# Designs tried in a protein design run: designed miniproteins, single chains, continued (2). Part 53

Each design is a single chain, and the fold is of that chain. pLDDT is the mean over its residues in the fold that is shown.

## One batch from the design tools (miniprotein)

Design m5938
Fold by ESMFold2-Fast:
Structure m5938 (fold): chain A 66 residues (1-66)
Amino acid sequence: MRERAVQEAIKAATKGLNSKESPEEAAEKTYREVLERLLEAGVPEEEARRMARAVAEGVREQKLRE
């Protein structure tokens, strides 16, 4: 279900953005958490990995800018 997958990705990204960790550490943890949650939500592995990478990169970029 698309809505559930997006919701889980948003929750993991929000946690990463609010962490006290470095941009690199936050991105790595966000990647793992998003990947796990997307797989649990039934997203195919290939798509889940692609989405998790995109979300993690976004978290890294946002933390680097601020």
Scores: mean pLDDT 76

Design m5939
Fold by ESMFold2-Fast:
Structure m5939 (fold): chain A 63 residues (1-63)
Amino acid sequence: MAVPAEAQAAFEAGRAAEAAGDLEAAIAHYRRALELDPFYGDAAAALARVEFALGREEVDFRE
């Protein structure tokens, strides 16, 4: 496989957490997938999307 089975399992767990609305758990799973395969484009894209959404909701604009 082009992707290790462990990385694939972590990515699937991340997607399940994301579908359940648990964005923090999804981030943790996607990060693990990238630790196992930094080349895993789908996991990288999903991580960036979830982190961006979570960051924008959590961070207020301040000056």
Scores: mean pLDDT 75

Design m5940
Fold by ESMFold2-Fast:
Structure m5940 (fold): chain A 60 residues (1-60)
Amino acid sequence: GIVDELKEIISLAEEAVDKGNQEEARKLLEQALSLLNKLSGDDKTSFIKDLLSILNKMSE
C-alpha cells in the first residue's frame, strides 16, 4: 500500500543522505511527495515530519 511504499522510500532517502548521496536523496524525496498527495490525516502529517527531518539533514 501507499503507506508501505512511503516507509520504504523514506528509509532509502535517509540512507542516501547518510552516504552523502544528496542527488539520490532528492529524487527519493520527490517520489515521497508525489505519494503524500494520496494520503490524508495523521499518516500524511507523520510522513511530512519525516521528510522535513531528512531535508534538514541535507541542508546542514
Scores: mean pLDDT 81

Design m5941
Fold by ESMFold2-Fast:
Structure m5941 (fold): chain A 69 residues (1-69)
Amino acid sequence: SEVEKLKAELKELSAKLEEALAAGDRQTALELIERMKEVVKKLEELGGLSKEEADAMLSMLDQRERALR
């Protein structure tokens, strides 16, 4: 399903983000955060995430993005 594909993508992006942050690769980390935000929004629209779960994830991603700027 589309939801399962997006959840798998989100998990892969999360792992890549942790690697980019550990490596100090700010540019890659920012690009990964942007894609993760898109995936989270799509998952909420499709019912794969609740509004509460999506809002929490977006808040976390916004916090990480601010720390990198």
Scores: mean pLDDT 88

Design m5942
Fold by ESMFold2-Fast:
Structure m5942 (fold): chain A 56 residues (1-56)
Amino acid sequence: SVADEIAATAARLVALQGELHAARAAGDAERAAQLEAEIAALSDRLAALLARQAAE
């Protein structure tokens, strides 16, 4: 369901944000940049899922 996809996407975003903080603390600029790109893409997906749920 859309609600299940929203919940799963939100949970993954929280996990990725934690990984980003850890990568930044370690000074791993390449890993941080990769995680930032993944977070941005997943945030766009979450916004699209929320808009689709609201339209129903």
Scores: mean pLDDT 88

Design m5943
Fold by ESMFold2-Fast:
Structure m5943 (fold): chain A 60 residues (1-60)
Amino acid sequence: SLEELLREIQEAIENGESDEKIRELARKAGMSEEEIEEIVAARGDPEKAERLLTRHYVRQ
């Protein structure tokens, strides 16, 4: 589900997973390339990453 994918992205960021793994999960969640790069750029800021994931969820 979308909620499970977004949780997996958040966990991947918190666990220091690779940029490629984060991109793969974000594409599966239906994020645009712009959103994907924004999430990857936010990997050092978990609070910002969480807000970006929440934004995607409310947009679908």
Scores: mean pLDDT 81

Design m5944
Fold by ESMFold2-Fast:
Structure m5944 (fold): chain A 90 residues (1-90)
Amino acid sequence: MYTIRVERASDVPAEPGSEVTLLDKNGKVLAVITLEGPESTTHEVELEEEPALAIASLHIPADQIATLRVTVYKDGELVLDTLVLGFPVV
């Protein structure tokens, strides 16, 4: 079981419905996490592979860029801790 936590890491909050995509080391999409709130979202999911990268598509003002912190735990062990730049949804 994987626990994925997405947290606000900049002054710009992302609106609910914003998405973080988790990718493996080869760029395969593993999961899409929909944000439930502007401060943090936590999901427990099964993943096919260990995540290595995250990208973000955010509902934020068109002239803003937000930073999110994405942490992933596998059975309580930290496997990914990364900062992600999120851009406005096109």
Scores: mean pLDDT 80

Design m5945
Fold by ESMFold2-Fast:
Structure m5945 (fold): chain A 71 residues (1-71)
Amino acid sequence: MAAIEAAAPVAQALLEAGDEEEAAKVAAEVLAPLLAEKYGPEAVERAAEVAEAEGKPEAAEVLRRVAEEAR
């Protein structure tokens, strides 16, 4: 899973810096297209639902946009 593995360090570095909200948004923007390519748009749609339930609407919007784009 080279594409996802390449993006993971960026999200991880932000989490370690203590910027959890920024990390969630960046993870959505960077990993969502790769997630859609690897697991399909349905996986990204489910991730958007989880982000919304977790109170991360910006991340959820990014995930939904990518899911629609991948259909």
Scores: mean pLDDT 69

Design m5946
Fold by ESMFold2-Fast:
Structure m5946 (fold): chain A 70 residues (1-70)
Amino acid sequence: LSPEVKALLEKAKEAIEKGDLESAERYLVRAHILASDSPEVQALLAEAGRALGAGDLEKAIELLERALSL
């Protein structure tokens, strides 16, 4: 995982924890674009985006933690 993608995911997680879902979505979109070399990371970020859209913040954070572990 590139340092830039990792930083964006950590910012997205922090934004979710603070209730700033607009910033979280923006960070996820940027991370997804930058992670074009990792289909596995992109899949996890797509799932995290869907969880955010559904209001499942705990699942979104869990998926971001999984992506950060790669």
Scores: mean pLDDT 85

Design m5947
Fold by ESMFold2-Fast:
Structure m5947 (fold): chain A 75 residues (1-75)
Amino acid sequence: MITDDPSLAQQVVSLNPDIVIGTGRTLAEIHRIRPSIRGRRIDDFSPQSIQTILDQLRKDLGDDLDITLLGRAQL
């Protein structure tokens, strides 16, 4: 596990995702680098919570969107 690597947020931004789903801290770091990337906060990384958010985003914004999911354990 890579923890405390400040380059991870930069790498995510370099992929130019339309939407990032993550914790408030992860979203704040991404927003600092590129505020145009949309963020959706998640408080629980359970499979059901993730699936619900993904289903809502795809329904509202379309199935072809690039979605990147980041958690505390992946930073």
Scores: mean pLDDT 62

Design m5948
Fold by ESMFold2-Fast:
Structure m5948 (fold): chain A 74 residues (1-74)
Amino acid sequence: SAAAALSEAQKRMIELWEELREALRNGDEEAAEEAIEKLAELYAEETGDREAAEEIRKALLENREELLATFEKT
């Protein structure tokens, strides 16, 4: 399967996106913020692009309601 072929970092990214999705669905602001921080940190570690990671972090924090609506459509 596709999941079995992914690196550890890619699997962790998928796990964090699912954690974020569930936190947003449950209205758990603390869990959502924690998942966003971990996603940004993972992105920075894997790419070395801390500027892009900070942009991702800010975008996810500022657009949490729109992100939840996107998760509900996909």
Scores: mean pLDDT 75

Design m5949
Fold by ESMFold2-Fast:
Structure m5949 (fold): chain A 67 residues (1-67)
Amino acid sequence: LEEKIEEAKKKIEEAEEKLAEARAALRALAADPNAPKEELLKAIADLLAAIGDLEEAKLELEKLEAQ
């Protein structure tokens, strides 16, 4: 169980890093008046995906900790 909890925590950490990267990328594109609309839409999609991944990882940790 301990090993699975450690792995779940690592997945959360990785998901948090990806979320931070997605937010930074979107912020940089939003600040650039010459940024293509297509890149902005992709950055928004990447951000939403990262949020979903983090929520899923957090739920998995909760399940493991409840045991």
Scores: mean pLDDT 81

Design m5950
Fold by ESMFold2-Fast:
Structure m5950 (fold): chain A 60 residues (1-60)
Amino acid sequence: MPILKAVKDYEAKSPEELSLKKGELVELLEIVDGEHVLAKSLKTGKEGIVPKSVLELVST
């Protein structure tokens, strides 16, 4: 299961985006395009679109 970590705080710019705090873990659900992924917060269970630039790959 691919797990990603937020490298910085991110504020959602639309209702379809997910807000994250630095260090928050998310599950990769789908690659939307070259710049965006659909992710689920492991903290809140919320799903939304996040820019790839704010995430790094980690494993549990």
Scores: mean pLDDT 81

Design m5951
Fold by ESMFold2-Fast:
Structure m5951 (fold): chain A 93 residues (1-93)
Amino acid sequence: SPLEEVRRLFAELTRLAQRYLDEHPGSPLALEIARLVAELRDKLAEMERNGITPELVKELIETLQRLIDVAAGEHPELVEVARRLIEKLKELS
């Protein structure tokens, strides 16, 4: 299921963000990554409660693109997981 793959990729993204925060405590970049991941979690919870809409998918993709822009050059693995999430979200729209 594309939704199951989205959940799996989001769990991986959350683990990578937490690890980066643990390795870089107090880093402005680590805190910004954590905030964006929390925003994604809230939007995914909204999708699970109210169903998948094109507007929510667009908002998730825009938040993931901001995460990619912030993490670019600093965390390649997190960027790759975020890109895979965008592709799977496009399959839901």
Scores: mean pLDDT 87

Design m5952
Fold by ESMFold2-Fast:
Structure m5952 (fold): chain A 100 residues (1-100)
Amino acid sequence: MKEKILKAAEILETAADVFARASSPEEAWQGLAAAGITPEQLREAAKIVADGFEEKYGKTYGITVYIAFSVAVSAASMGYLKEAADLLRQIAEEAKEIAK
């Protein structure tokens, strides 16, 4: 499980870097594709991290992490790319912490 959470965190961190560099939602999604990350893989990474939080802290924390991810994706789609990147980066850093 630890290795799985760390790999998921890496995917979210890469997505954050892509979103931070993008100037539009279209550029952000193209950047993810260029990095080899599909929307499905991004969602799966978030689910893995949320499941990790649920196992360590309970269902409320798992749900909260997944909602935060959903907010980040919605923000990116609305053009709030830097805010989306910051949220994804925070989720990735917290995921690395629970993996220790």
Scores: mean pLDDT 86

Design m5953
Fold by ESMFold2-Fast:
Structure m5953 (fold): chain A 71 residues (1-71)
Amino acid sequence: MSEAERARLRARAEEARARGEEAAKQGDYLTAMEHYQRAGVLYALAGEPEAAAEAGRLSREYAKKAGFVIR
């Protein structure tokens, strides 16, 4: 993968993270979870495991708030 491709994936990950933040501010926890999950995948593809792990943590946090974890 080229450095330019990695930079593009990273930019897309940051956009997804920003969308997750806006959804969370509006109380749309399910939408926030989905955007953070997308950000995590994009960060992982960009070769940024720490950023991917943080996005995954946020996705799980908002999944809990959405009632997604335990029935």
Scores: mean pLDDT 82

Design m5954
Fold by ESMFold2-Fast:
Structure m5954 (fold): chain A 102 residues (1-102)
Amino acid sequence: MEELRKRYEEIKKKIDELISKLDPETAARVRAIFDAFDAGVQGILDALREGAPGFTVEGAIESVKALEDAVIEELKRLGVPDEIIQLVKEYADVAIEILREL
């Protein structure tokens, strides 16, 4: 679990670094999209950790994948570099691994 948490934070830092290299207007939009994605994923992780009634690991994984798909589609619409899209996918993969360890 601690290794997964470290990978999660490292990916977030890499995403922020790449976003900071975009033009300021695009960077602000991409940050808002990623912050919403991160908040959604954290909410899913917290709900599962707290034992929210009816919330299953399978359902949590499906929720993360649905958020990932929506985020990737919006980022592609903004024309962001593939490197950012790939890190968002890696972020979702690590979040899913954390869910599987709960």
Scores: mean pLDDT 83

Design m5955
Fold by ESMFold2-Fast:
Structure m5955 (fold): chain A 62 residues (1-62)
Amino acid sequence: STIEELVLLIIEVAEKGEATEEEKKKIAELLKKLGASQEFIDKVLNTEDIEELLKLIEEFLS
């Protein structure tokens, strides 16, 4: 499941306290597959703060 892949990746990123560029790219690809707008995906990719990134993903999945 695309949602399950996204959730597992987000848990890994949260535990590390950082996201690599490759992990952000995978998050963006999964978000696109789930129907996220390009505007939202760009916002996620440009986020440097891990807590803000996690909040954005949580809001999207709600």
Scores: mean pLDDT 83

Design m5956
Fold by ESMFold2-Fast:
Structure m5956 (fold): chain A 60 residues (1-60)
Amino acid sequence: GKNAEAARKAAEEGDATAAGAAGYEASLVSQNRELARKASQAAADGDAEKAAEYAELGSK
């Protein structure tokens, strides 16, 4: 969905915080708190690509 697309774009731009925020939003839609936590952790670690990956999982 839109959140996964936003996360990928943020990861391409190197914005781990934006990618993590999009991943968190996707996880709320799926009601998967584990994915929300992992997306936030990846953003905190500066791993924009990993944060985008969790956003994609939350969108399925």
Scores: mean pLDDT 69

Design m5957
Fold by ESMFold2-Fast:
Structure m5957 (fold): chain A 101 residues (1-101)
Amino acid sequence: SSAADLEQMADQAAAQGRRVGELMDRGDYGLASEALRIAAGVYHGIALSTKDPEVREGARYLARSYAEASRAAERGDGDGAVATLQRASDWLRERARELAR
């Protein structure tokens, strides 16, 4: 279901946020930024290929959030990168709840 797909995206965003936090804490800004840029590309691809309009909107939002988090990580703003992914995860979970009603 669209709701289950959005919940999975939210779980992945939260998990990536934790990993990015760990990389930023040890000064691996380049690795954190690259991982986030790759994730942004993956979700951009999902948004272009999916036939589900709810998954498309969720993937678009997540692609933008990963791109924003990647730029924050490049600047050494680990808190900003993690907060961006947490906001994306929270938005996707709320959207999934709306679709399940």
Scores: mean pLDDT 90

Design m5958
Fold by ESMFold2-Fast:
Structure m5958 (fold): chain A 65 residues (1-65)
Amino acid sequence: SLEELREEVVRRAQAAGAANPGLTDEEREAAARVIVDTVAARRGARLSPEEREELVRAAVEALRA
């Protein structure tokens, strides 16, 4: 489900952020896109542009936490 995919994206982003506390905003955005695309590919999920941008935004926030 999209909810389960979002939870995995957030969890992975939180772990990546904790491991890389010195990332710039641009680097966080790039990392967020990689995380979202990787999780979607592993789950065979086809995201709409709106779903993808929502998940990228959630991942960016999780990378800051």
Scores: mean pLDDT 85

Design m5959
Fold by ESMFold2-Fast:
Structure m5959 (fold): chain A 56 residues (1-56)
Amino acid sequence: SAAELAQRLGGLTPEEAERAARLAKENGSHGAALLQSVGGMDAETAEAVVKAALAE
């Protein structure tokens, strides 16, 4: 899932990963930029989390 990907690649806690996955799903194309800005994720990880969230 997007939350599991955020935990494994982004180094987020389970709670942070669930919030990141929701943010990605709600913001679509802007989700990757938000995850980079708010979550400190690299671009590759942010894009992977958004792709996973939108597939759910």
Scores: mean pLDDT 74

Design m5960
Fold by ESMFold2-Fast:
Structure m5960 (fold): chain A 62 residues (1-62)
Amino acid sequence: MEAAERALELLKKGEARKAIQELVKAGASPEDAINAARKAQILLSKGKEEEALEVLKEALEK
């Protein structure tokens, strides 16, 4: 759960590679981490920060 919040903050800073690495370290597969980070970036660009965080949490299991 904390890893999803760290990944969200990294995405807000434009550090997508580091965000993906945090998700993988927390147990997400590389494919799920990449897909979640990409979807979360799209949601963040639309101002949907809470939905972006939920997508990252789903990659790690809620």
Scores: mean pLDDT 81

Design m5961
Fold by ESMFold2-Fast:
Structure m5961 (fold): chain A 47 residues (1-47)
Amino acid sequence: SGGDRLRSGMLGTLRTTAISSDLSDPEVGKKVRENLEQYQKLLDELS
């Protein structure tokens, strides 16, 4: 579960950043969400 814990923590941080960015600047929020999706895909490939 070490890998799952790290993955969950990183995704949680990225999600929080995406929400914060969306409130301040929707364009930045959209880009952060796209990066989060790419990061999720990479983590899935590593598992």
Scores: mean pLDDT 68

Design m5963
Fold by ESMFold2-Fast:
Structure m5963 (fold): chain A 88 residues (1-88)
Amino acid sequence: MDRLQSMMDQIRTLTQQIQDAIRNQDIDRLQQLIEQMQRQMDDTARTAQQLRDQGQITDEQYQQIRDTMIGAYGTMSRGIQMIDQYNR
């Protein structure tokens, strides 16, 4: 429970930090945040699937995780576009 909640909080924090980095055009920080986000999302998805299969989380909790990850994907995509523009 604590690990999964911590992972979700980290994804939300990273989403906000990525948005701030985009606004400030901080490319170095943005690259680091995107790499961290990709790893956190992957770990969170695997952990959520395992816990769901074991009956340790509810369908509601699983839905919250999916919604959080969809938002994170959108934010991460915008960050990647900015990095691409900078590297031109």
Scores: mean pLDDT 82

Design m5964
Fold by ESMFold2-Fast:
Structure m5964 (fold): chain A 61 residues (1-61)
Amino acid sequence: MEKHLRVIGLILRAIGAWLDGNKEEALKDLEEAYKVAQEIPNPEDREFDIKLVEKLKKEIE
């Protein structure tokens, strides 16, 4: 399965945790998503996923 799909899955999981009030779990999932996003070979997908994770992390922290 492509790393981009893994990042999207982690982002959705983080949003779910955030909505449940679990900020710590949400930030942990976003940290993992950030690490996976950096390994994406497609530069457009990589940049998009990194920026999305950074924006969500800023909103949650």
Scores: mean pLDDT 81

Design m5965
Fold by ESMFold2-Fast:
Structure m5965 (fold): chain A 53 residues (1-53)
Amino acid sequence: MKELEDIKKTKELIEKNRKAVEEKFPGSDVYRYYKEQAERELKAIEKEIEKLK
C-alpha cells in the first residue's frame, strides 16, 4: 500500500525532528510543546495503521 509507505516515512521524519529539537533546546518549553505534538501525531498515525490492517 502506497499510503502505508508514506505513513512510515512521516513517522520517521517526526521522530527525527523531535530528536533534533531535543538536542537543540533540551528542557525548554519549545521542546516540551514539540514533544507533545509529536506524541499526538504518532498516536494518530498508529491508529491509522491499525485501521489499514
Scores: mean pLDDT 73

Design m5966
Fold by ESMFold2-Fast:
Structure m5966 (fold): chain A 77 residues (1-77)
Amino acid sequence: SDVERARKLLEEAEKALKEGKYEEAIKLAEEAARLAEGDPELKARALEVLGKAYLAQGKLEKALEAYRKATEARKKA
C-alpha cells in the first residue's frame, strides 16, 4: 500500500538525515509525505524530517513551511 511504502521511505529519509545526506533526506521525506496522505501522523512525521533536513542546510523558510504543514496534517486526523 501507499502507507506501507511511505513508512519505508520515512525510515530511509531518517537514515539519510543521520548520515548528513540532506538532499537525499529531502527527496525521500517529500515522497513519504506524498504517499502518507491516508495516515496524518505518518505524513506529519515525514514533514518533520523534511523540516529538519532543510534546517540542517540553513534553509530556514522551507524548514518553517515543512513544520507548519506537519502541524496541519495532525489537525486533519
Scores: mean pLDDT 88

Design m5967
Fold by ESMFold2-Fast:
Structure m5967 (fold): chain A 63 residues (1-63)
Amino acid sequence: MKYIATRETKPTLDLKGQILELLQLAGRPLSPAEIAEKLGVPQATVSRTLRELEKQGLVERVE
């Protein structure tokens, strides 16, 4: 399952902001594993953060 950013955001030191920036720069859906690899954080942490961002409407889950 992959995610795409729904909004432009400013860079931040927070993991949420780093994930949003990465998705915006990629311009395509990314899996939690791809995001984890690019940011150097555990996939479980990325998946948890993406769930929070999805609830806030900042990312959308695709297929």
Scores: mean pLDDT 74

Design m5968
Fold by ESMFold2-Fast:
Structure m5968 (fold): chain A 91 residues (1-91)
Amino acid sequence: MKEEGIELVERATEAAKEYLKAKAAGDEEAAEKAKKEVEKYAEELKKLITELYEKAKEGDEEAKKALEEVLKKLGEKLKELEELAKELEEE
């Protein structure tokens, strides 16, 4: 659960970085491919977060801890993406 959630965050982040880079380079095909991967991983991550949240509500301490770590990692990666997007917008 925790490792799976962290892996999904990392996969989604890499796909998002590829999307931003491809868009900046004007590579429409690469941007479309990366966008589809972002959407796929985002849906899988949303499902996992929802599942962890429901288990945590039922008193599952392991699920609560996994949820907290996944959300923390997601927050860190979102900040990385915001910084990259700003750098690419200036080109």
Scores: mean pLDDT 81

Design m5969
Fold by ESMFold2-Fast:
Structure m5969 (fold): chain A 76 residues (1-76)
Amino acid sequence: MQAVIDAAQAALRERAAPLVPAAEEAEAAGDEEKLAALAAELARIAAEVAREAAEATGDARLAELAERLARLAEEL
């Protein structure tokens, strides 16, 4: 379990890394619409990572988390 969590955290950081400079630029510009779009993208990346962890472990709670994050991304 811990090794899967550590791998998921590393994957999230790596996949979300390109969003950091884009978020800084949007924040400096006061672009709330762009910040909302970047938040939705982060939620989608988190959903993908959670789904991969659920498939690796068979943990139903991780699968439920992935579905909740995917819905959040659609609502943002």
Scores: mean pLDDT 79

Design m5970
Fold by ESMFold2-Fast:
Structure m5970 (fold): chain A 97 residues (1-97)
Amino acid sequence: SLKLKDVTLTVDLKTGKVTIKGKLSKGASEYLVKNIILRLFKKLGIEVKELKVKVDEETGEFEVTVTLKEPLTEEQAKALAEAFEKEFNANVTLTIK
């Protein structure tokens, strides 16, 4: 189980894009971030079309852009934020647009 600190989750209800920004502890890799995000989306039953990951190995900052097969509802976006808080013990800031 990975512990995240602060996570910013931006959900675009029109395009089906989700942007996840956060900071991991020292030694986090792009591969590790990709696997935890994909696992979480799979657990929630959300079908991912494309996933792009960027990780700064010096700072631990990451940015994940997820393209979904179908746009989320506002209720699903809130459920996703709650799942991040529960799974990673993170403070999540949710922005819906």
Scores: mean pLDDT 79

Design m5971
Fold by ESMFold2-Fast:
Structure m5971 (fold): chain A 80 residues (1-80)
Amino acid sequence: SEEEKRLQLLMRLNKALVDFDEEKAIETAKELFKLVPEGSVVPLVYYDKKTNTYKTRDVTVKSEEDLIKALKEMIEEAKK
């Protein structure tokens, strides 16, 4: 189903964020954006090296550009 595809893409996106893989995160997010209605809230999970814990950020999908910007910011912050 389309819902199952959306969940699989969300899992791949979160995996890419945990792996600090910006290219894969952006590629997966572009695919996910096609299946997610505008204004949807997407939970993103990343690993914070400073606290040695997983953190979550809820991102409202306003545009593909806003989603990509949020992903880049999360990955760059997590790398530090």
Scores: mean pLDDT 76

Design m5972
Fold by ESMFold2-Fast:
Structure m5972 (fold): chain A 111 residues (1-111)
Amino acid sequence: VVSEEVEFSEETKKKYLELLNKATDEIKARVDAVKAENPDDVAALRETLAEAFVEATKKILEELKKNLNEEEFKLAVKSEKQILEVLLENTTDPRLKEALEEAIKLLEENK
């Protein structure tokens, strides 16, 4: 996601997208592992997905803060928040909503 206010350099855009893709892959791998062990344990899958989202958001924030300047960091946080807000709108599960709201709050505290 790119803003007309501040544009990422090509290297920064690539790094940001790599971090997003890595986080998505890590969440999927963690959920898939739990699902393979007990596919009928909806509560365990829900909790794993919820925890993975919050952990991924914290990791993304730390990596962005390390690798981006102040303006690029603000833009990346804004982009990530928009992604999580879209996920929240499409989520009906109360536990997943709670996790997404916690992740959005973490982004708000760092903007």
Scores: mean pLDDT 74

Design m5973
Fold by ESMFold2-Fast:
Structure m5973 (fold): chain A 69 residues (1-69)
Amino acid sequence: SEKVKEAFKKYDKYGDGTITLKEFKEALKDLGIKASDEEIEELFREFDKDGRGKLTFEEFEAAVRRLKE
């Protein structure tokens, strides 16, 4: 979705193609996605395969699809 790309770019504050957990939570709110902090944090950890504390765009897009049902 175009909106998903816009949200990612808006919260990619470092411009390195990744977002932190805090930025991920902000992007989800901007997209109108309602989820608990626990659910968001579990999903973030699931997609952060390298344990870096950051998501790539591809991981972010997959996580958004999971939360949209």
Scores: mean pLDDT 80

